Designed miniproteins, single chains, continued (2). Designs and how they scored, part 70

Each design is a single chain, and the fold is of that chain. pLDDT is the mean over its residues in the fold that is shown.

## One batch from the design tools (miniprotein)

Design m6407
Fold by ESMFold2-Fast:
Structure m6407 (fold): chain A 82 residues (1-82)
Amino acid sequence: SHMEQEALEEVTRLLQRALDHARQSQAADQAGDRQLARQHTIRSVGELIRAVGLLVDNNLDFSAESKKLLAEIKAVNDQTLA
């Protein structure tokens, strides 16, 4: 439905914001700014929680585009924790 499509588009936007915050967290960590890195990690997690909430509320699964964004977020986090 049109409402499901709008929800999936919003999930994609939230995951793009989560990825941007994950990348900013990695950059801050590499620069030695641990407090800024933690703030960006918290914001990234917040966007992920909002994305999952929209999927649950609308009884939807991640789109192929959203799955790709999730894989990129995972890769950034794995590199930061290594």
Scores: mean pLDDT 87

Design m6408
Fold by ESMFold2-Fast:
Structure m6408 (fold): chain A 79 residues (1-79)
Amino acid sequence: SKIEELKKEVEEAIKEIKKVLEDESMSNEEALEIYNEKLKKIQEIASKVPLEEIENDEEVVKLMKEYTELGKELGEKIL
């Protein structure tokens, strides 16, 4: 289903961004670019899922919140 595809995409994006954050050779700016690229893919998949279905799925809400918090952390490091 599209919601399962969304969950998988967000989970994979979280794992990739965490690896990027652990890579001492990567700049914070490069990490944010990767984050924004993954965010665009997540938003494209999410646009195909009914909002009510997303809101009623506690797992996808939690995953999307975790991804948003990673973006906030990256933004704070660039300031």
Scores: mean pLDDT 81

Design m6409
Fold by ESMFold2-Fast:
Structure m6409 (fold): chain A 78 residues (1-78)
Amino acid sequence: SSLLEELRELLDELAERLPEEVVTQIEGHVVNVVTSRDPRLRAHSLAQLRALAAEYPEVRELLDRIIGLMEEIAAQIA
């Protein structure tokens, strides 16, 4: 999927700009949003990603793009 390829490229860009522990947290939340069928877990993980975008303004535009792509991917699963 072209959306999954773009998501991977954005995650690779974040890995160059953020500490490994923060990238691991972001990847965990991304996996939860894309793969989980639990709407509470999806909503929680999306909220955490938005909080991380606020905490790391230097990568906010990259995180906002990742969030947008995940919402598109999640809509295709629904």
Scores: mean pLDDT 82

Design m6410
Fold by ESMFold2-Fast:
Structure m6410 (fold): chain A 71 residues (1-71)
Amino acid sequence: LRETAERARQLAFEGASVDEVAELLIEGGVPRSVVEELVKRARELAREIERRTGAPGDESGALAHLVEEWA
C-alpha cells in the first residue's frame, strides 16, 4: 500500500490525470469503492484550494495525498 501511494504521487507529479492515478491505486490493491470515495474527496479538496488561492487545484496530487493518509 505505501509503495502504491508513492507510485501514485510520482504519477501525479508527472502530470497523470486523476483517473489514471485512480486506476493505479485499484491495480495496487486499494478497493474500488475506497478509490471512488477518495477521488470525490480529492476533487472537493482541489476545488477548495482553488477557491482559497485562485489557482487551479491539482486533483491527481490531492488523490495521491489522500491515499497516503488512508494507507
Scores: mean pLDDT 78

Design m6411
Fold by ESMFold2-Fast:
Structure m6411 (fold): chain A 71 residues (1-71)
Amino acid sequence: SMSDIRQQILKKIGEILALIGEIQDLELQLAQLKANNGDKAKIDALQQKMKELQQKIDELLKQIDQLSQQL
């Protein structure tokens, strides 16, 4: 039903918001490491994790787009 599709979209939006929050926390950590001449390996690891989280957001957005086409 359209109600079930809307509930699936809302759940995925909630997941995206949680991932955005995680990226913001990692951005703050990254800024602190760069300001303090932190270990490059730690900087690279944080950047890689942020990239993976962004890819997860992109996948969720594609799923929302596909569901929206059924409304």
Scores: mean pLDDT 89

Design m6412
Fold by ESMFold2-Fast:
Structure m6412 (fold): chain A 61 residues (1-61)
Amino acid sequence: RREETRAALRALHAERGRITAADLRAIARELGVSPATVSRLAFEEGLAVEGEEAIAAYLAA
């Protein structure tokens, strides 16, 4: 489960050079993982995520 989420995050970052809050939400929905888990894994991998306020709103949802 976590490996699949990390793989999806790394693949998007490799392709786009960045990840948006919308991308985090899409991964959470498709893989059946909590939004907090996806956000935490992106942060742990050191991936660039756009919009600090958008991330805060995403975590609050």
Scores: mean pLDDT 69

Design m6413
Fold by ESMFold2-Fast:
Structure m6413 (fold): chain A 92 residues (1-92)
Amino acid sequence: SAEDYILKAVEALVVNRDFEKAVEYAQKALEIDPSNPLARALLELARVLLKQGEGIDPDVYQEAVDRFFQALEELEKKNPELAKKIKELISK
């Protein structure tokens, strides 16, 4: 499901720091649910982190982080159980 790929993307991004896998899982979530704002925000953030060593613009990084947390807040209103699982991964 899209939700399973979102959880895998978050775990890859924040727990494993595997930004390439985070991009892959976020893309798979978008293949299942193309309009998912959290999957899009995860993809943008993972791509920014993949290129951070190349002198990424700090405003671009901050915007990606802000969009991710905004999308997570919107998810919590629609699917509080999934949002809780994501927050638990971020808190590791």
Scores: mean pLDDT 82

Design m6414
Fold by ESMFold2-Fast:
Structure m6414 (fold): chain A 82 residues (1-82)
Amino acid sequence: MEEDIAFLEELLEKVQKDYKEGKISREEYRLVIEALNEAINLLKQGKRDEAIEVLQTAADEARKRGFEKAAEYLNEAIERLK
């Protein structure tokens, strides 16, 4: 649990850095940051399955909107929690 939270927090920092460097759009950034923050909060409550569901829903939205980078970050988070 704690190790999974640390992983998502590191991923959050990477996403913030990639956004500052212009590697992702503002809309992709918002989608990923909102999903990761919600998942981290759920993990802190011991709600792992709910955290995975939030990330999967966001990944589906990213794919529908053509946000390839957002989908990549969200899939990394999902694979870590499985």
Scores: mean pLDDT 86

Design m6415
Fold by ESMFold2-Fast:
Structure m6415 (fold): chain A 87 residues (1-87)
Amino acid sequence: SLLEELRKAIEAGDFKRAAELAREIAETEADKVPSEEAIDNLALLLEKAGFPKMAELVRDRLLRLQPSSKTVLQALADLAQSLAEEQ
């Protein structure tokens, strides 16, 4: 699935690929992605980028706020794009 490909891209540190996949999922399949799973992938991205304390804080706050998966995936795509440009 695209979501599994996204997780693998994040785990590999391929932030450019992660941004592309997150954008595609947000546009085409966001309604099929559980909010918790989108939040987990965003937190994983922060952790892999070297911000584990921020990952924990973001996970805790977003689980409380219950944002849409589309919103989380768009934020993930934007963050991954920024991280790719820093490399």
Scores: mean pLDDT 86

Design m6416
Fold by ESMFold2-Fast:
Structure m6416 (fold): chain A 65 residues (1-65)
Amino acid sequence: KVEELAKKLMEELGFSEEDALIIATIIETLLSEREKVTVEDLLFAVPSLSREEAEKILEIYEEFL
């Protein structure tokens, strides 16, 4: 689950395996605590992301569901 999302993030956005796994894990954690993950939630959890990257990550995640 997390690994499959991480692989997609690596392929589509060029993240390293380590960064992709961290981001995927954060998304899963946010979803366990919140009904919906927003761009602002992602940027707060991963400050190194750009807004454009956060938007793309959420698009990929929604397609993965």
Scores: mean pLDDT 77

Design m6417
Fold by ESMFold2-Fast:
Structure m6417 (fold): chain A 70 residues (1-70)
Amino acid sequence: SAMQQLQQLEEQAQKLREEHRKKVEENVEEMIKEHPELAELYRDIGEGVLKIYDWNLERELEKRKEEIKG
């Protein structure tokens, strides 16, 4: 049913967010390793990247939900 398809899309989105978050966290760790004095700045950058990704993912989800609803 459409309801089940919508639920599956939301679960897939959550998995994508988890995977992207891990990648960003690894990048932030590398940046901090090179310049530990700038750790707060690097964490802020990481948070910004995560917010942009989540925003784009939500927009893509909305489009796919519209396609399912026809």
Scores: mean pLDDT 83

Design m6418
Fold by ESMFold2-Fast:
Structure m6418 (fold): chain A 70 residues (1-70)
Amino acid sequence: MAEAEAIVDQMTADQPLSPEVREKVVRAIAERLERGEPVDTSTPSKRAATLTAVAIEAVAEESPYSKLKS
């Protein structure tokens, strides 16, 4: 979790997230790291792409579509 928090803080340094959104994003990044998927934050484009993908993943976890699948 600490590694995921550091990554999220680095990506959102200029635009802080609400506590609830931050918790969801941190969890999504932590799960990616647990799967052995590196989170690339080396460039602004990579950060934006990662943050967008993680945000979609976090929202999808709460969507009816995600719960109806399988």
Scores: mean pLDDT 65

Design m6419
Fold by ESMFold2-Fast:
Structure m6419 (fold): chain A 64 residues (1-64)
Amino acid sequence: MKKDLVAAGQEVLKLVEQGYTPEEAIRKAAEKYGVHKSEAASAAAFLAIKQGKVDLAREILDAV
């Protein structure tokens, strides 16, 4: 995965932990790193699955 995609995915997870909705978190991370919302969501979902947060990964993908 490209460095920008990993950073975008991590930002999505950070923003969700701060109380942003998955949709808002995806939008903000995509804008910050210059990636598509689908790319930011996919990276975040992959990272969430690696952390055992399967339900969060599903919510993130459903928000795109």
Scores: mean pLDDT 84

Design m6420
Fold by ESMFold2-Fast:
Structure m6420 (fold): chain A 81 residues (1-81)
Amino acid sequence: GSLDELDLPEDVKELAKRAAEFLRTIKEPSEAKERLERALMGLVVAAALYKAGELSEAEYQRLVAEYTEEIKEAMKELGWE
């Protein structure tokens, strides 16, 4: 499904959608691009596990915060505003 359909806070969904669109504009491979791709995948997996009841609310919130921070840092390194 699309990132918009994930069980994530709305602000995090918007960030994830922006990050996915931004990735499509990046023409050069880099460690920052790879980290952004991994952080987005981690966020998708965390949302799926939470929806499946395999993560507690506390664990889910920590993972969402961690991956959101990694997305922001990787995007900054890649020149996103």
Scores: mean pLDDT 80

Design m6421
Fold by ESMFold2-Fast:
Structure m6421 (fold): chain A 88 residues (1-88)
Amino acid sequence: PEEWEEEVEPKEELKEVLKKTGFEKEKATLAEIYLLVLEYAGKEGLFDPEDPLLVKSRDTPLGKVLGEDFNVADLDKLLERLKKNVLK
């Protein structure tokens, strides 16, 4: 959807997560933020070994931003959660 192409400013808590991936911009598209979230999950070893699409974020800094564990293929749910953590 066009919403993935919108340039948004991550809120402070999300920005802190993204900084660990080397993100230094004030704004990024939601699609870029999605990819950075996946990079963070990989770097921190958060993917479930039985389900490689499941991110076990609940008790992590990422979980404080996005909440409960999430499936990376559930783009609509993830988009809704990301939109709550960005400014336009």
Scores: mean pLDDT 79

Design m6422
Fold by ESMFold2-Fast:
Structure m6422 (fold): chain A 68 residues (1-68)
Amino acid sequence: MPSDEEKFVAALSARYHEILADPSLSLDEALAALDAFFAEARAQLPNLDPGFARTMRGLAKAELRRHR
């Protein structure tokens, strides 16, 4: 897989677990933190496939709602 996609998946996994582990965040705050991560990733990884990023964002938000 492209290096930017591998970096993105690793960073997303780490950030997702940080958000899940923070009991002080409401669901809305957790979703906002996740949205901020995706905005930053799009800015920093210009070779990241936008369809792949969109799919990963949808899955991460669905999983976050399921676990909160």
Scores: mean pLDDT 79

Design m6423
Fold by ESMFold2-Fast:
Structure m6423 (fold): chain A 61 residues (1-61)
Amino acid sequence: SEPIRASEEELAKLKSQRARALVRLGGLALVNLSPEEVSEAFDLPLADASEAIAFARELLA
């Protein structure tokens, strides 16, 4: 197949949807994890892991 080519916007959308899905599945567990733990457990960059935790806190608050 051709080299994988994905837009940054599409990847950002997928990461956002993943963060929301993680909140629905893990909820409180996600909020109790550090960015490093989320990054390692879910294979996310640290920046995205921090955003996912912030998003989870916003949705749970």
Scores: mean pLDDT 65

Design m6424
Fold by ESMFold2-Fast:
Structure m6424 (fold): chain A 90 residues (1-90)
Amino acid sequence: MEVHIEQLKIVMDSVVAQLESLSAEEAIELVERFAKGLIYFVQKAIDDENVRKTIEKLLKEAVEEAKSLSQEEIVELVRKTGEEIIELLS
C-alpha cells in the first residue's frame, strides 16, 4: 500500500485547525482518537518494524504528554509530532 504523504499533510493540517477551536478537554479527546487511528493505519500500511515502532512510541508519548498541557500547547505538540511522523514516512 502506498503512503500518500501529501494527503497525510492535509489531514494533519485539518486536525491542527480543529484543535484550535476546541477546549483543552475536547482537544485531548481528539488527540487520543486521532492517535489510535494513525497507530492502526501504521500497523496495516508500514512494513518496516523500526519505523512502525518509532511512530507508535511518538504517538503514545504525545497522547500522555497532552493530558498535562494547555490547549495552545496541545496544538504545538500535535504540529511537532505530525512533522516528525511525516519525516519518518518520507
Scores: mean pLDDT 78

Design m6425
Fold by ESMFold2-Fast:
Structure m6425 (fold): chain A 88 residues (1-88)
Amino acid sequence: MQYVVEVTIRAPSGLEAGRAAMATADALLADPKVTGVEYTRASDTEVVLRVTIEADSPEEAQKHALELATKAVREAGVDAEVSARVIE
């Protein structure tokens, strides 16, 4: 079943937010369970990614998106806050 997960990335600078968002979008698009990613710059330091993901439950969709985003941000070397929630 498909779920839409809103992944929010908050960083201390616009450069770091952009770097974290690009790394996260690339990681999400490389995952075979991800069928779509929409990018929205909410502010200079905050990016929201709406991720369409195949999962067996909304909890699994949220967990999978959060794990991918957290790993991508870490590997990009950015000090950023990452959150994920399932939306309608």
Scores: mean pLDDT 83

Design m6426
Fold by ESMFold2-Fast:
Structure m6426 (fold): chain A 82 residues (1-82)
Amino acid sequence: MVYRAEFEDGRTATVELYGDGALIVFEDGSVYFLEKLEDPNEYLLTNMETGEKYLVRKISENEFEVTNLETGESFIVKATPV
């Protein structure tokens, strides 16, 4: 399935689901890999170029909180099916 994600900073991304993982491609060409964790509300997001890691936590059906694991900064992402 393909989703469109909207970020608090106004950036958009295309999300392609592969089982319990997803490939996320931003409009600027940045690529991230999303991996499901053992907690049913948590995912690991990895920047494929830099290796930076983020914790993604499900807040609602279409809203996720993304936390940078090095800085502790958090932001909200909204994802809708396409």
Scores: mean pLDDT 76

Design m6427
Fold by ESMFold2-Fast:
Structure m6427 (fold): chain A 66 residues (1-66)
Amino acid sequence: SLEEAKKKAIEEFDKLDREGVRRYLAGESPEEVRAWYKEQLDELIKKLAEEYGVSEEEIRKFLEST
């Protein structure tokens, strides 16, 4: 369901955000971290859409509003 996808999106987004901070503190440039983050976010949205049978657009809108 979309509700289950949203819950998993929050969990995975939090993990992704924590990893981004770790990479930044480990000495990666802000540009490198941002490029990695954008790629990972797009892959996460695609994965969740496939796993929960919801549209990528619905997950993206939710994450943009959160």
Scores: mean pLDDT 80

Design m6428
Fold by ESMFold2-Fast:
Structure m6428 (fold): chain A 114 residues (1-114)
Amino acid sequence: YPRAEPPRVLPLSPEQRELVREAVITEVAASIELIGELTQNEPSEEVKEQVKLFIESLREFGRAVDESDLLGAARSLREMAEQLEKLSELLKSERLKEYAERLREQAERLERAA
């Protein structure tokens, strides 16, 4: 059933929305992996500090996505990637390092699409 609506000004193109969707999925996967690593070992104070920074960058990412700010979303993803890379060293996790690289790739894609 076709709806007769005036055309809405969408904040993002379909291609940009697809990139944001992929970035969100990658971020959720990275967060789940981090939770898994933290439940396997008692975190040190340094690990707890890095996790707090990751959560803050995650909140900024969510805000940027909600505001359709591609450059803000990319910046937050890059910060999360750097924090996750530090966490990979502290926790000796190759999987966290792989997710850090994936977040960095998603940030670069969003920057190119902006």
Scores: mean pLDDT 81

Design m6429
Fold by ESMFold2-Fast:
Structure m6429 (fold): chain A 82 residues (1-82)
Amino acid sequence: NAMKEKEKENLLKEIDSHHQRARAELERLGASPELLAEVDTLYQKAKEAVKEGNYEEANRYLLDIDFLVGVAALKAAVDKVA
């Protein structure tokens, strides 16, 4: 299906763009090398899920990434106040 193939290619490019933005934000927040590696692994899993057409699984990995970035942002905010 040509439409599904174009959709997958576009989603993979969007995931790569999202990954670059998340990496920059996490580095700005002072995230540990371990957290950066975990996020990198989740992006690779999300891309594999897209390649397999499993968009629900890909979305779950992206939600996990958003949660980890949010926790890093909250920790950075608490550290500034404390």
Scores: mean pLDDT 83

Design m6430
Fold by ESMFold2-Fast:
Structure m6430 (fold): chain A 109 residues (1-109)
Amino acid sequence: GEEAVRLGREVARLARELGDDALADLARTVGDLAGLIRDPDAAERVRRELERALELLRRGDLRGAFEELRRAGEIAIEAVLADESVPVERAIGLVLRFIGAELDAERRL
């Protein structure tokens, strides 16, 4: 969880430096969602997708980075919603933030 949160912030920082605040918000939200994951396998899959997003963004591939962040978010949401021990209010809030951030980021591509 903690490494994925840090990676999400790193992707967000680079996206912001490239002028894409919507992609930055998506990356931060995916990292925050990943912080709620207790399943180590799901956490590792999200971490790998965030690392791919970071690599694509460093190459200037904003669309590729968006697609990896979207995939990472979908994995994180599935894992978080499957875990009944995650606080419902916190999970729902982050899922709604992800949906809004994804739509805003896609609209800018």
Scores: mean pLDDT 85

Design m6431
Fold by ESMFold2-Fast:
Structure m6431 (fold): chain A 81 residues (1-81)
Amino acid sequence: MLSDLNKKREELIEQRQSILTEAEEDLKKDSPEAWKGIENPAALQMMQLEYLKEKHPEKYKRLQELLGEVRELEKRIRALQ
């Protein structure tokens, strides 16, 4: 059902956000100077993704899988409207 798909989408988004938040906290601890002064959300996300890709490739892979799952759910939700 549409509501079930929306709930699953929210759960996947939350899982993705958790991984990004962990990457943010790790980056702040490992490279506080690189984190200081970031005001652009897109630049922030790029730094989080590059950090994960280099230091935690398994988490980066999971993040990409979650992103793909969210996109597929959004596509299915749109098709049901």
Scores: mean pLDDT 76

Design m6432
Fold by ESMFold2-Fast:
Structure m6432 (fold): chain A 80 residues (1-80)
Amino acid sequence: SKEAEEKLKELAKRAMALAVERAKELLTPEQYAALAAAADSWEALRETINSLSDEDKEKVLRALAEASLSLREEAEEAAA
């Protein structure tokens, strides 16, 4: 349903925004500033990541994955 699709998009945006904030310490100031500026738009965030060099894209995606894993572990620990 459209309602479920919109809810999933909203959750994905929120999760990505939190991951970008957590990844701040893993990214260069320039990479963080670019991602943070785009974090309110899923399309802008994707375009920002896709505009990076392959090396920087891999680094940013790795940092976001590490941040997402850390946030998931914290959420699971809080739920226990």
Scores: mean pLDDT 73

Design m6433
Fold by ESMFold2-Fast:
Structure m6433 (fold): chain A 89 residues (1-89)
Amino acid sequence: LVEEGERYLKQGDYDKAIDYYKSALSRDPNNIKALGGLSTAYQQKGDIDSAISYHSTTTDLTVTRLNNQGRYGDAQILRIVNAIEIDKL
């Protein structure tokens, strides 16, 4: 599902990419790759609100994982980097 989503995203078939990534999320709501792929696909379609929403969710899940690993510095850097990426949307 994630691999299929990535393939369609690279081909520019954003609707199929979204379908596969959403299917991946229905099986694992914390699938970081699927959330990131959805953010990218929605951005390419011009749905900026959805792109920001999925990008923010990806950041929050990744930051939580880093914090659980005791990697607070990496978590803070990721928050700053992803806030900059959202500002570009």
Scores: mean pLDDT 74

Design m6434
Fold by ESMFold2-Fast:
Structure m6434 (fold): chain A 99 residues (1-99)
Amino acid sequence: MELERIVRALEKLRRGEATPEDVELYRKVKTGGYKGTVAYIAADFGLTPEEIEELLSKPLEEQIEFLKNTDVPPVRGLTPEQAKEVAINILKAAYEEEK
């Protein structure tokens, strides 16, 4: 799962253990812009293309609420709640950068 790779890259960045590959992965997600980041996270949560387009049409607050209420598969080393928190924080960061 691609979300697991991003989460691991963020954990390594926080610990100062990030490899160049971890930094590049984070940069690619960040450079995809807000919509790219939303679509990427939603696809990882198992949403269909139609559900992703619907999510992208919503304001940030409704996108966050949708993700909080979505069943997410377990990410290695994280609870579903922790995985949602990381995804929401990534979305908020991407949104603020595009403002």
Scores: mean pLDDT 63

Design m6435
Fold by ESMFold2-Fast:
Structure m6435 (fold): chain A 82 residues (1-82)
Amino acid sequence: SERARLAELLLKLAEYFEEIARREKSESVAKTYLKNAEKLREAAEKVRQSVVDPEAAQRYARQVLQEVADTVQRILEERRAA
């Protein structure tokens, strides 16, 4: 249940990033959002498929979420400064 909800959240976040990329005027920023969307989809699949070590899969998903959050924060800060 919790694992399924985490995977669903990761997929919804990936879809949201893909939507942002479609509306994005900067090609480099759009590519960054698409790359992070792919990482989120990979994390969701790993969480769903992990029958051997579900704790390791959850730690990996949290790491990916943090890396994605840091990347988005950097984009927003750079755009605010311009």
Scores: mean pLDDT 80

Design m6436
Fold by ESMFold2-Fast:
Structure m6436 (fold): chain A 88 residues (1-88)
Amino acid sequence: SSLEQLLADLETQLRETSEAFNRVVGDNKNPTLEQLEALLAKLEALRAKIDEALKLRPDDEFLRQLRQSVEGAIAQLQKKIEEKKKEL
């Protein structure tokens, strides 16, 4: 089904995005603006796919929790980007 295909793609993007998030934000004490903006774009793309899946399963608890987590990560990155821009 289209939902199963979308969920498989979401799982792949979630793994890749989580790895990138840990490298850029977790392990790197001084990420570049370019790295932060690239990671933000990945999280925004992931959020869009979660929203597409939620159109098919609006009451899916896993998808709702995942969306909340991704929104939190986006907010954290937006704050870091703003702080980094003030340093430049």
Scores: mean pLDDT 84

Design m6437
Fold by ESMFold2-Fast:
Structure m6437 (fold): chain A 84 residues (1-84)
Amino acid sequence: DLVDQLNEAMALLVEGIETKDKELIEKALRELVEVLKKLGFSVEEIKKLLDDLVEQLKEAGLPEEVIAAVEEIVKKLKEELEKE
């Protein structure tokens, strides 16, 4: 089930953020992007959702180190999406 995969990716992202595990954050965001593609989201919609996620994490007051890691990974994923 794609919804179960989405929920799992989001749970993995929360764990990565809480543990400050950059590799886990990247894995979670990659799984999230893959699920969003399978749900029928366009490249432009996925890029906007990733940008919105970064802004929500900033508004939530997460540590600057975590925000920087998420921003770096999101930039990398957006560049990969443009090449597809």
Scores: mean pLDDT 85

Design m6438
Fold by ESMFold2-Fast:
Structure m6438 (fold): chain A 86 residues (1-86)
Amino acid sequence: SLADELIERLRELYKEVEPQLTPEQAAVARHALEVAEEALRSGDPLKLVGAILRLIGLQLDHADNPILQAFLDAAIDALMEQMRSL
């Protein structure tokens, strides 16, 4: 399914960015991944919107971290793509 493909892509990206982050930053990225995965698996438009808003909040909290920004952008894009497929 599209959700499974998007989840796999985000997991691959997480593994690539994790070594470049501090443990605290990696925890933020891991939280973002878990939020995105749950929403993607649900296929619920309201849960997808809720996840997007939560991830935008994380972007604002970490605006000066380009690696976290790139990962959060990818996660938000995946959530929007899933929403457009519904």
Scores: mean pLDDT 89

Design m6439
Fold by ESMFold2-Fast:
Structure m6439 (fold): chain A 85 residues (1-85)
Amino acid sequence: MSVEERREQALEAARIGKEVAEKNPEKAEQIRKSPLAQRATELLARTLAERTGFSPDEAREVAENTIIGIMMGNEEATKKLSAAL
């Protein structure tokens, strides 16, 4: 898989996560504040920057939205992230 294809899969995971968060903003905010979500976001942002060539800011935003989607139980966000890695 090309770096460009991995980047597209990561962006799709983040978009799904963002849509899920918008449907339940209170739960998304609780997840965002959790220590587990913050640690997962930091690790994922680093991995995405290394593997997809995202800037640090872009990697952080993509990681945060993706982790929220996954922690809210969206299986498609998990599948898209797996394809990006």
Scores: mean pLDDT 85

Design m6440
Fold by ESMFold2-Fast:
Structure m6440 (fold): chain A 60 residues (1-60)
Amino acid sequence: MADVETAGDRGGAAGAIAAAQGADVETSRKLGYEAGLAASGTEEGGQAGGKEGRRAAMVT
């Protein structure tokens, strides 16, 4: 299990991939949240992943 910062990075990557494939901001955030939660095992990691996934979608 990774820390919150690693969870954010994993969520950002998942969100960027989803957005590049045409997913909207909300879907990218949801996928980022799931990736962050899976990496950290914590709600805080999920939130960090979701935030970074959303941000990745907004710049893609």
Scores: mean pLDDT 77

Design m6441
Fold by ESMFold2-Fast:
Structure m6441 (fold): chain A 74 residues (1-74)
Amino acid sequence: SMAEHEKLEKEVLEKFEEELPLLEAYYEANRADPSVREAILEGLRRALEFAKKNNLPKVVEKLEELIKKLEAAK
């Protein structure tokens, strides 16, 4: 059970490490489009809530840092 949970978190984290740079690039490419930027942030916030609910602390940390970084970007 715990080993399976740790394996799941590792797999999710690895996929996030591959996909988050793409989301960052897409967010930056849409600097002039607040609707696209807000949609990306909303998606990340939903993913954060899911990660918290499923006790994925390393995923939570990465999502919180990314959300803070993107919210601070102009």
Scores: mean pLDDT 81

